# Designed miniproteins, single chains, continued (3), part 4

Each design is a single chain, and the fold is of that chain. pLDDT is the mean over its residues in the fold that is shown.

## One batch from the design tools (miniprotein)

Design m8108
Fold by ESMFold2-Fast:
Structure m8108 (fold): chain A 120 residues (1-120)
Amino acid sequence: SIEEILAKLEELERAVEEATAWALEQAADDPEVARRLAELAERGLELLEKLKEAVRAKDYETALKLLQELALTLKEFTDVALEWAQQNNDEEFRKKVMERAEELKKLISEIAELIEELLS
């Protein structure tokens, strides 16, 4: 249902905001990495708002395209965080980045399945 999709999008938004706040705190001493992470997070949240609007409008084709763009943006965020972890030899940070990335991927996949069901 639309309500289920919107609820999962709210959950995804919370997870993105929490992951962003955590990553920015960890990278606080690296202004360049912090800037890159902040810019990608802001783009992700903007895509999430457009995605919610598309779902409310029952424009499921646009919703799937926006979800794909969001997934790519979150992958870029993850790649930046992992590169920074590698440069600092921070294995604990790397593991937590991977755990958060897998949670986000799972939620995106669940949202995609719900939207695709409405297109059928």
Scores: mean pLDDT 87

Design m8109
Fold by ESMFold2-Fast:
Structure m8109 (fold): chain A 87 residues (1-87)
Amino acid sequence: MKRERELAGQAAGAAVSARELQRHPEDMNTARSLLELTEEFAKLTEPDVGQRALELAEKTVAALEAGDTDAAVRHARELARLAREAL
């Protein structure tokens, strides 16, 4: 019961951060917050799901650092979808 609520909360947090990045794709602080939330989500979910989520968060940050806003938004959307499916 406790772990299930914590997992749901972290997954929802990751999804919210990914959506915020979709609204403000130039915001590097949002991308960093997304990575931090995804690291916590990965600790609570299935190992393969957690690994995919971390890869998407890292790709989002890397795309923004490269100035590829379109790629960053695509990766953030995929991460938000993955987090919702884990609920």
Scores: mean pLDDT 75

Design m8110
Fold by ESMFold2-Fast:
Structure m8110 (fold): chain A 98 residues (1-98)
Amino acid sequence: MEKEELLRALDEAVARIEAGEVTEAELSQAALAGDLVGGLGAALLELMKDVPRDLAVEALRAVILGDREAAKRAYERMAENAKNPTVSEALREEAARL
């Protein structure tokens, strides 16, 4: 999968979410249809339920770029800022797997 296409899809998803132009349901439906913007947008909204948007975006960018060290650090930062303790624990476990 092309990294440049995923990064463009992530930036588009961020822009649409920030503008309030899409719902979680619309992004989830697009994701099921194989749309990259929908898939990344749905993942971003899920993370944003518990963590700040900037940290969630940083983590997804690091994963797309294949930078394991940056992804691990980003997941650890998300875990530190997660509102839900269960989500925080899951994010720390993902960081440990990277």
Scores: mean pLDDT 80

Design m8111
Fold by ESMFold2-Fast:
Structure m8111 (fold): chain A 86 residues (1-86)
Amino acid sequence: EEKEKKLKEAIDLLKKRASLGDERSKIYLDYFKSKDEEKIEKVLENLEVVRYSTLGILKAARDFARKLGDEETLREIEEQIRELEE
């Protein structure tokens, strides 16, 4: 079920981005909720870019959390980065 695995990965990555304040990712998540097949397919075609850009957003959020002394958010972000970088 290659398509289902990619769908889950895309949704998980977009949820991570949205939780970090990326409003654009919230819009992309709505494509999956509305079953907009054309837009979903475009997201899946660009999954490598979504992975890479998500990692960049996480690293920026990590640096920000570190500067604020937000240890809880920092730990959560570092865990997400570790999972994505494997």
Scores: mean pLDDT 76

Design m8112
Fold by ESMFold2-Fast:
Structure m8112 (fold): chain A 89 residues (1-89)
Amino acid sequence: MPRVAGVLAKDSPELARAAAEFLRSQDLTPADRIHLIDAGSTDGTAEILEELAAELRAQGVEVELIRVPSEEEAQRLAEEVAAAHRAAA
């Protein structure tokens, strides 16, 4: 069955790397969907998510990378993604 996962990060390169390691361990397939949300990071966190998105897309995984100007907007989008996943399940 297809898996859906979301990652939200802001100025947290260690969390972005941990999320990347976790997703790499999940044996993702082209049927899976990943949402990566950056909340306006300025410390290289966005670049880690962009690299992860490129890596997963090279494996055929559907990846949506969303950059927003604030943590509040990122939280809202993460909730909308979670709600859409529940509605699709």
Scores: mean pLDDT 74

Design m8113
Fold by ESMFold2-Fast:
Structure m8113 (fold): chain A 60 residues (1-60)
Amino acid sequence: AMREKAGELGVKLQEIVANSATPQEALDKANELVKEEAKRDGTTVKYTAKSAPAPEPAPP
């Protein structure tokens, strides 16, 4: 059931947060975990990729 996969992701995310020194590190690891799980489930790059082409790559 899909519920089991969601639960496993939640547990792994909690472990990442508990073992991460900074919020940025936790986000990076969580993002990698989500991509790995999506690949295992046969999800296409279209579903996992959310990086749109930068219209203007100018710094603030």
Scores: mean pLDDT 61

Design m8114
Fold by ESMFold2-Fast:
Structure m8114 (fold): chain A 93 residues (1-93)
Amino acid sequence: MEEELQRRIEEALRRVEEILRTEKDEKEKREKIERIAAELVDWALARAGQTVSEAERERAVKAVALALELLAKERLGDEETLAAFRAAVAAAR
């Protein structure tokens, strides 16, 4: 059970990381991330056999979207630091 959730979160994070790297428009970025969050929320609700109001679903999607964006930004910060270090080492040769 936990393995399936972890796999879906990891897939969602990879998709959000790609959006953060490639999309320059803040509106398009938000819409794409919210779409990924909606897929994850809808999967979780379906699996739990839960029905929620549209307002509750919208709040959950926004919360998950924010969490995914923050986690993806943290991962990208680490990767960008490593890329900068590698570039500096290459330039020194």
Scores: mean pLDDT 76

Design m8115
Fold by ESMFold2-Fast:
Structure m8115 (fold): chain A 66 residues (1-66)
Amino acid sequence: EEAIKKAVETALELFKQGKSKEEAIREAYNVAYEKAKEMGYTDGQALVIAELARVEAKKKIEEYEK
């Protein structure tokens, strides 16, 4: 949860700074994956967390685009 929240916040900030939507979403995935691994999750668990962060970042960026 915290890994996802941090990743989504980072992606939205990057998008607001002028990064592309695709780049911001990709960064959310990377941040969540690294944070999950740091927290002691397995590779498989970290991939699931990263994918959830990717989906949430996409939703937040799309909400911001409205």
Scores: mean pLDDT 80

Design m8116
Fold by ESMFold2-Fast:
Structure m8116 (fold): chain A 82 residues (1-82)
Amino acid sequence: MSDQEFTVKLLQALVEAGRASPERRISLERAKEIAREVGKEAGKSQEEIDAIIQMLEAMAPDGFLDADELENLASYLDEVTA
């Protein structure tokens, strides 16, 4: 899986989790769990998974990721890679 395909897939998984939440947000801890699981399934190294976790932490300084913010990022990356 390419790095771009992996990033899009990860963001889509986070968007789906956020949409499933009544509050339309996902906790950083849950996002990290999803990133670790998706990363392991994609065969990513620990260093690659750690880089993704750092990205999620930068996106969630308050400990939450908003579904709308995740949707905008996923849509942007999908358009740029299409």
Scores: mean pLDDT 75

Design m8117
Fold by ESMFold2-Fast:
Structure m8117 (fold): chain A 86 residues (1-86)
Amino acid sequence: SKVEKLVKELDEYTDRAIQALKAGDEETALEYYRKFAEIAVEIDKTGNPEASIHAVAHDLLIVAAAIDNGKEHLLPKYAEIRREAK
């Protein structure tokens, strides 16, 4: 389904964002997070509550990875990206 494709794409960008954070590549991490946010908005538009909860959980994984890798200063930028995507 469209929802399954969006969830798979969200998972791919979650992994890419976390890998960039671990590598210390802040610009690449922010770019993958922008893609993540765009996909999360499309998931919300489907009205599927399980997919929306999955997206929230994966957003928290990226936030945790930012903190764990000393990149907590990116959190305000993540909030800005989320606001702009909606």
Scores: mean pLDDT 90

Design m8118
Fold by ESMFold2-Fast:
Structure m8118 (fold): chain A 56 residues (1-56)
Amino acid sequence: MVINTTETFEEDMTEEEIKAYLAKKYNAGKVIVEGEGAGDYDVRIDTTWSSVYARK
């Protein structure tokens, strides 16, 4: 199952910090992040594969 949501970061976060946050929040074993810094990210969560993809 695929879930689409938006995550907003108010701080200028690094790609590694965003990846760690999303991995913890969504209990995901695989996280891919395209982009860095503050702003709105489109987040796609695949619950079947325990994976998250985030794009600014």
Scores: mean pLDDT 81

Design m8119
Fold by ESMFold2-Fast:
Structure m8119 (fold): chain A 116 residues (1-116)
Amino acid sequence: TRLFLRDLDEEEAALLRRLAEGASTAARAGTTTAFVFEGGAELADELAARAAPIDGLPEAEAYRRLAEILRELAERGERGVGFVHRGPDRRATVFGGGSPEALAELAELAERLAAE
């Protein structure tokens, strides 16, 4: 499974966070929130720590950092992880992947967003 949603408002992003938190592990890092659907608290803590430096970065740099994290997770064979990133316009982008292949595709999408 792969989920990619762009230009969500604050209410839509909050609803998706609540849905992700229902039966999954979620960790928050400022404007970027990490979710773990297949994994434990240790992975969630790692992703929260890696997402925290993204807060306050220019949008292009934030997406480059997310692309790097997503690619590394794909290379490690991780699955069932995601991020919600809120930009300066308060619109949110959601990245969620249920397989290493999905995470690799999301990394490519994040790199394209960094170029916009």
Scores: mean pLDDT 69

Design m8120
Fold by ESMFold2-Fast:
Structure m8120 (fold): chain A 94 residues (1-94)
Amino acid sequence: MAEELLKKGIEAYRKGDYKSAVEYFSQAIKEGKGKVRALSLGYLSMSELKLGKYDSARKYVAQARKETDKVKDPLDRALLTMLVTVNELGIKSS
């Protein structure tokens, strides 16, 4: 279920429907663990940033970073770290 919610969230995000993306990613975070939860938090942060909610974006990217640190696979952790870093830079430049 969490993986399906993450996919629906990404589809909404890609279409510019950031409000629907937030709803899907919020549900994915409640059900997801590890990589799925980390990725969902990263996309939630990006979606909040697109909606101008900078404080929420900052909180969620910090949570994404902490969840990324728990990811055991080095490649998945590296890719998630890159996503988190790009999101943090986006928030600071906004």
Scores: mean pLDDT 84

Design m8121
Fold by ESMFold2-Fast:
Structure m8121 (fold): chain A 61 residues (1-61)
Amino acid sequence: MTPEEAVRAIREAAEVSPEAARHLYDTLTDEQLEAFARGLGDETGIELTPEQVKEGLRALA
């Protein structure tokens, strides 16, 4: 799975199921979390840092 695919999978999982988002968060590397933050920011127009993404995903858990 590429970082871009991982970003889309996490976004889709968080939208559909918080449990799936938890699982993906547990398996992600720091590099993939950075890619997710950038990808989400680009899609939504909201600039997110990797730390903010980590906090958001932790809150889902």
Scores: mean pLDDT 62

Design m8122
Fold by ESMFold2-Fast:
Structure m8122 (fold): chain A 98 residues (1-98)
Amino acid sequence: MVTASDVKATLENGSGRLEVTVTTDDPRATGAGVTLYDANGNQVASAIARGPAGVLRGEGGVQGDPKSGKYTAEVLALRNGTTVASATQEVDLEVEKK
């Protein structure tokens, strides 16, 4: 099983940064991809998470000007570039405008 948490976006001076934590029960997964979609199925943000097996942390980019609220997260846990687990989940995106 794989789960995204701590999903936060920071928007500053026309650029956006997405921060994510990914938890997985696969001890061999050392990377994860996270993509966020709005209610219309448009990609609004993505991040690549890396770390020791179990808890992966990462950063990525934000597209446009998303609002805080509910988004669909597609989470892919990776081992040497191969998907070993995947999940689609609803996440609450926190957007901070600086």
Scores: mean pLDDT 79

Design m8123
Fold by ESMFold2-Fast:
Structure m8123 (fold): chain A 64 residues (1-64)
Amino acid sequence: MDLTPEINEALIEMSRSVARIAASRAKPGESVDGIPLDPNLSKEERIKLVEEEARKRTLKLLGE
């Protein structure tokens, strides 16, 4: 189904927010939702990595 641009943006932002929270709670070297985290990454870099991966997964579900 085609979603309006506003709904697509809301879903992407929601996935980012959830991923950001999950990543902020992860310990160095833990995987978050199947995404392996490099223990040498800073906390902000880990959050950004998981957030971006969640965005990509959401875009794929929306049909890109």
Scores: mean pLDDT 71

Design m8124
Fold by ESMFold2-Fast:
Structure m8124 (fold): chain A 81 residues (1-81)
Amino acid sequence: KAQELLSEGDKLFRKGVQALNNGDYETAKKYLEESIKKYEEAAKLDPSLTVEAYRNIGDAYSLLGDSDKALEYDELAAEKL
């Protein structure tokens, strides 16, 4: 369940990165936002995935240009849970 959500998030993240590299910012935003939702669901369902999910959410926000959210999630991932 949770690992599948994390894997779906990774797939969407890669599609977002590919769209960004191709200059398709609208498509990139949609895929990156959807990847964030999958990572959030994975962390909620399985707390053992929280660090990995939050790092990936931080990366996605960084690519979206949301530096404040990227820093927030990177800091959350760095904390001992």
Scores: mean pLDDT 84

Design m8125
Fold by ESMFold2-Fast:
Structure m8125 (fold): chain A 74 residues (1-74)
Amino acid sequence: SEEDEKLHLIVSEAARLAAELFAQGKSPEEIRAAVREHVDELAEKYGLTPEQREELRARVDRALDLMLKTRADK
């Protein structure tokens, strides 16, 4: 569905941005802030429901916590 396509696109973009910022040596706080902002902007532009936005944010935050805790826990 179009809804599933939008979710997949946003998740893919979040992952790409996070990986790029991590490779650039950005701080955990900076990566979290930038990725969350980008995800929120895309969710608004693609008209995601509040429920979808909440689920998306939860998934992104979980992924970021796992990545950043493992590599940049300082």
Scores: mean pLDDT 76

Design m8126
Fold by ESMFold2-Fast:
Structure m8126 (fold): chain A 75 residues (1-75)
Amino acid sequence: GVTVTLTEENVEEAARIAAEALGLSDDVVDAIVQAAKESGKFPVYVTLSPDSTPEGARAAVKESAATGKVVSTTG
């Protein structure tokens, strides 16, 4: 997996670059961006893998925003 640091300034760019590297769909990028905007807290640390899901990504962003920890985006 790839661990990504998301900031308020580059969340869309960083999420897209990581998703493209792993062959992930735009739905995963959209889930990350939406969850980050909903949380309003940065930085956020998530680990993306080829098995990452939109639901898992959203949950991971929310958990990382609340805890400040690195969170996996799978299931």
Scores: mean pLDDT 82

Design m8127
Fold by ESMFold2-Fast:
Structure m8127 (fold): chain A 66 residues (1-66)
Amino acid sequence: MDKIAKKIAEETGISFETAKKAVELVEKNPDTVSGEEIAEKLGISVETASKMLTLYSELVIQEKNN
């Protein structure tokens, strides 16, 4: 997961700490977490949170293939 958080931080421009917290939120509530919830909990924009979720899905697939 640290590799995923690092890549999200690089791609979105948010801090590694914020990216790591976002990944933890997705892991804890994968069925219910939304970009809006992440934005509210981390104090970031919904647009940034949605982009993070998209990147998370893509990076998880890439990491499992390597």
Scores: mean pLDDT 77

Design m8128
Fold by ESMFold2-Fast:
Structure m8128 (fold): chain A 69 residues (1-69)
Amino acid sequence: MRVEFEDKEGRRLVLNVPDSLSEEQIERIVRAAYEDARRLAALSPEEIAERFGISRATASRIRRDLREA
């Protein structure tokens, strides 16, 4: 699933997340990226996976998407 939103600085962000993620997991990720996408992108995939309760592969995808913004 593709999730598009603007961060608090008005920058457009696009996240590609698996359809297997819950709405709650997606909301937590979007809120963190809205507040500070650069800080979130600076975390390791392992730290992102632990923080949001997602797989390392999903965390790596999200980190890549945030860095490409």
Scores: mean pLDDT 80

Design m8129
Fold by ESMFold2-Fast:
Formats: C-alpha cells, sequence, structure tokens
Structure m8129 (fold): chain A 100 residues (1-100)
C-alpha cells in the first residue's frame, strides 16, 4: 500500500484509481476471511479499510466534497461495520467521482 506521504502527492485521478484498487483488495480479503476466519486475516481487512478511509479523506480535501458521516465515523472494529463502510464508500465514489 502507498504511504501517507505518497498519497498526499497523488492527483485526484490517481487517488480514485488507488481507492478502486484498495476496495478490490478489501473485497478479496473479506472473501478470504469468510472462507478461513483468523485474527491475521481480520487485521488485513482492517488495514485495507483504514487505508481506504485515508484515501476518501484526501479525495474530499482535494475536491471539497464532504465525506458522509457513515464513512467518516466508521470505527472499523467489526466485520459488520467494515461491510457497511465498504458499501457507503462505493456509493460515494460512484456518485462523486464516476466510479462504477
Amino acid sequence: LPSAKELLQMSVDELVEEAVRTLERLEEALRALEAEPSAERFQEVRTLASHALIIARLLAQKTNIPVPKEILAASLETLEEIRAFLEALKEWLKKNYGVE
């Protein structure tokens, strides 16, 4: 995953592409966790979700589009919360940045 410093230097288009890649990896990690539950796989899911949240915050700052509270206030402590976060983030990206 790119560092926070690398993300800060990215353009809006590059951040959108990185958000899409991070969400794809998060969905794969969630499927792997569902198939074979483990603390290590859950930590990977949390790491990817946290990274996606950082990208969302940076996109909002660069475009002056506010992040919905459902995304911004996500604790990412449970699978239910992470799944809700993933759905909300996908909808926000689709609505504001032309992501499918």
Scores: mean pLDDT 83

Design m8130
Fold by ESMFold2-Fast:
Structure m8130 (fold): chain A 84 residues (1-84)
Amino acid sequence: APEEARKASEDGGGRVGGQAAAMGAWTYANADSETIAKAARLGREKGPEGAAEGVQLAGDSYGATPEQVAKGARDGANAAKNAL
């Protein structure tokens, strides 16, 4: 589950949530800038649930396993928090 992206948004606000969602999406969909942009927008503008949804949609779109989605969300959240 993309709970790490949700938590990043709750702890750091829209910027952190947007970065976490975008980094998670990039892990699975680095060739599709539209999916990455959508994930970033959801995480930035739609709060913690938007961040979680953005990562999950990217994972679903590119056939990532639940474990890969969870790892991407966690790695993205950690990178976003460290960037602050």
Scores: mean pLDDT 67

Design m8131
Fold by ESMFold2-Fast:
Structure m8131 (fold): chain A 66 residues (1-66)
Amino acid sequence: SQTDNDNALDGMKRLLEEIKKRVERGEPIPQHLVDAMRFLAGYILKNGSKEQQEEAQKLMEEAEKL
């Protein structure tokens, strides 16, 4: 549903912010946070609108650049 895709996007944003905070502290990126983002992105890519899919891809790209 739209709500589920929006919740998944919000989840990805919160995970990305946690990853960024850890990087700012000089801490390693935990694999489980990356795996969680990948899981949510996969859900959105199957169920979301084109706009939601593009936003999910941008969030994954930002995570990969860290």
Scores: mean pLDDT 87

Design m8132
Fold by ESMFold2-Fast:
Structure m8132 (fold): chain A 103 residues (1-103)
Amino acid sequence: SEKLEEAVERAREALEEARRATDPERVREAAERAYEAALEAFKEALKEGTIEAYKKALEAVEYAKEALEIALEVEPGDLELEIRLGVMALIIGVLKLLIKKLE
């Protein structure tokens, strides 16, 4: 739970950095940090296996999705960023399915 909450906070902070950064390289670095934090949140949520954990991981993944979208607006057509965004979309689908199955 503490690791999950820390990962969610890191994803949120990385999104805020992506929004504030004026340099394309810093926007990209922030989006990649948000992506890594969201992956860690998802991993920790799977270990806990609770609705509450999946909802927290969903928050982190949504922050990373938004940060990656900001980075893609700065660097349109970047394949690695598009792949990372696609991974976040897949994880959102998985988390929503897991939440529905436990309700």
Scores: mean pLDDT 89

Design m8133
Fold by ESMFold2-Fast:
Structure m8133 (fold): chain A 76 residues (1-76)
Amino acid sequence: SLTFDEELTVPQSEIDAEVRKAFAEKKSALITPDVPPGGTAEVANLEEYDLVKDLVLEKNLIVRINLGGQFVLRNY
């Protein structure tokens, strides 16, 4: 997590690196390597979809995206 109790003094590049690490971990949690081709995955928003869309294409997955309380199905 990235929390600051005082004035921000760290370089933006360090913050970006921490965010990328967190996103890489989240990507593995959203679509595990064990998900079979043609399987189904669910993401909470378009940012999560962007993190996993390469795996969606590779495994031809069906993805449910929650857009403001509605689910949109995408099959590539």
Scores: mean pLDDT 64

Design m8134
Fold by ESMFold2-Fast:
Structure m8134 (fold): chain A 80 residues (1-80)
Amino acid sequence: MKEEAVELAKQGKFKEAVELYQKALENGERPDAKTLAYVGVAYLAIGDSLKSSKLFMEAQKLGATEEDIFAAMREAAKAL
């Protein structure tokens, strides 16, 4: 599940990445820092800046660096 949401975000399928992430949370799955970073980029891309900011903060709490978040943004931008 988490790897699938990351791959969708890398492909520029931001809405699908968000929907898959939300379904994973409903099923009790806990996302890792990488998934939070990529889904945070997906939320930003679809215009939900508040949710994006929250996910980036959660990713950093789980050990993601600012560079990890920038890497996620760079990879997602390649699909645009």
Scores: mean pLDDT 80

Design m8135
Fold by ESMFold2-Fast:
Structure m8135 (fold): chain A 71 residues (1-71)
Amino acid sequence: MQAQLQQLQAEIQRLEDEIARIDAQIAQLKAKPVLSATEKQQLRNLEIQRGILLIQLGVNNTIKDKLQQEL
């Protein structure tokens, strides 16, 4: 169980790092006074990708919580 928990924690950290990178890109785009059509599409795509990663993070956190309840 400890080895499985460590692997899961590593995956959670990887997802959090990826979300942080996407958040930085979204913030950079939103800091611009005017967005081009391409930049508006990029922003939408980043927000969709962020949503997918948050779902994956939620699933992994649920698994972690179940494993921790058995400790």
Scores: mean pLDDT 82

Design m8136
Fold by ESMFold2-Fast:
Structure m8136 (fold): chain A 64 residues (1-64)
Amino acid sequence: MKPEEQERLEKQKKEAERLGLSSETVAPNEEERKRYLELEVAVGIMLIIEGVEKTIKEIERRKE
């Protein structure tokens, strides 16, 4: 099992649930939600990249 698969599965499930909520409870503002989601994903990716870089540096320091 790879972490990438887990992340993709979670994203797919989130999309399915979001569609369900949009159809039943949430107002039809999918375009605005897409923009916010894209922005949130972009920020999340940047944070992950910095986190990974920090982790690599920490591992290197532990070895010497």
Scores: mean pLDDT 62

Design m8137
Fold by ESMFold2-Fast:
Structure m8137 (fold): chain A 100 residues (1-100)
Amino acid sequence: REELLEEFRRLSVEELRARMEELLREQIARADGPAELVEAAEAKIPGLIEELLSLSVEELEELLAEVERELATTTNPDTRAAGEVAARLLLAVLVIREKE
């Protein structure tokens, strides 16, 4: 987490947005769903990124705390993998807020 924050702080806002898109695409690919669902999910990526970027720092910190609680209690590896992606996305958005 500390290493990831340091890495993200070295990136530009444009590079952080690209990293968020890549993380979401990788998560969709890991779900190994039907092509129609993959295409529908990928089409939602730009809207999801803009939604995350519209959240306040307080809302982002609250969501991150919720994700961390779920990661601490889950025994499901798929839920853990999804939670780790969610945590990385929220950290990227927090770093974008720091740069604004």
Scores: mean pLDDT 78

Design m8138
Fold by ESMFold2-Fast:
Structure m8138 (fold): chain A 74 residues (1-74)
Amino acid sequence: MFSEEQLRREILEAIKLGVPEDEIYLGVYQAVLTGQGVYDPEVVAEAAALSAGERSISEELKAKGKEIIEKLLK
């Protein structure tokens, strides 16, 4: 089940651990999709690229992750 409180805690821990912002944005969006039972192959591909050492994700995925974080951290 999607839990806003749990996701908020995981975001704060990722920030404390120094996880790159792009990984946090992508991870948050992927977690929301997974909680809804939605599979997005572009999200999976971008996550694999970050894990392989790419420095950033697409602007669209950043915007989606940032919107979720802004709503959760209010």
Scores: mean pLDDT 71

Design m8139
Fold by ESMFold2-Fast:
Structure m8139 (fold): chain A 77 residues (1-77)
Amino acid sequence: DSIKQVDEMIKRLEKLKKQHSDNPELVKQLDQAIKTLKKEKEAIENGDLEEARKLSSESTGLLIRYIALEQEAQGLV
């Protein structure tokens, strides 16, 4: 169930936002990812498969960027 998977990801990212509440850059990046996932959910519910694929690709890119920024914040890069 693609909708359930998107909902579970949104919940995970909301928890990460609370954990990083003192880091506004990470919070902003997570907010962008959450908003994109919510749009992806709407596209799936509306049967707009082309838009859903585009938004899925976009949310993946945002998550990769979040990982890179989090690693920089920890001094791992």
Scores: mean pLDDT 82

Design m8140
Fold by ESMFold2-Fast:
Structure m8140 (fold): chain A 80 residues (1-80)
Amino acid sequence: SRKEIFEEWMDEFAKRMNEVSKKHRAQLERDLAELKARGEDTPENRAAVGKEHFDQFIRDMVAVGNEVDAEFEKRLAEEE
């Protein structure tokens, strides 16, 4: 049913969002550690890294939303 497909969509979206969040958090920690290792750990450089990671996180969230939506729109069309 459409309701079951919607519930599966919510579960899959949450799962993929958690994976993106974990990946992004780990990468941010690595990039900040690299700034320190290079002796470039300034407030300006931290802000630049933080902004780039925030912008990438937003792009990745939109991509996940679009991918999950496309997959489930196809399933819904097949149920019509």
Scores: mean pLDDT 83

Design m8141
Fold by ESMFold2-Fast:
Structure m8141 (fold): chain A 65 residues (1-65)
Amino acid sequence: SLEDLREELNRLRQEVGRLTREFERRLAATTDPEERTRLAQEYVRELTRLQERIRALEEEIKALE
C-alpha cells in the first residue's frame, strides 16, 4: 500500500541519520589521516546504497499518486 511504502521510506531516512551519526562518531575517535579517508569512502558507499533505495521508493510512491 501507499502507506506501507511511505513508512518504509521513513525507515530508510532514519537509517541514513543513524549511518551519519555513526560515521561522525567514528571520525571523531580517529586521528590517523588514512583511516579517516577510509571511513569517509565507506560512508559514501553506504550512503549511496541507501539513497538509491530511497530514490526507488520515491519513484514508486510518485507512480501511485
Scores: mean pLDDT 88

Design m8142
Fold by ESMFold2-Fast:
Structure m8142 (fold): chain A 60 residues (1-60)
Amino acid sequence: SMEEALKRKEELEKQIESLVLNNAKAGRIDTEALSRLVKEMEDLYQKYPDLPPAVVVSEA
């Protein structure tokens, strides 16, 4: 459902944000982990194109 897609989107946003913040603190980027989470977000948008833009990937 759309509600479940929105919840999954928020979970992915939190995971991406946490990963980016931890990487910034460590002075590096874990590109593989980021790519995996971004791919899952993209898969959500493939199924639910009407989802609002993700704040962490569009404006982060």
Scores: mean pLDDT 71

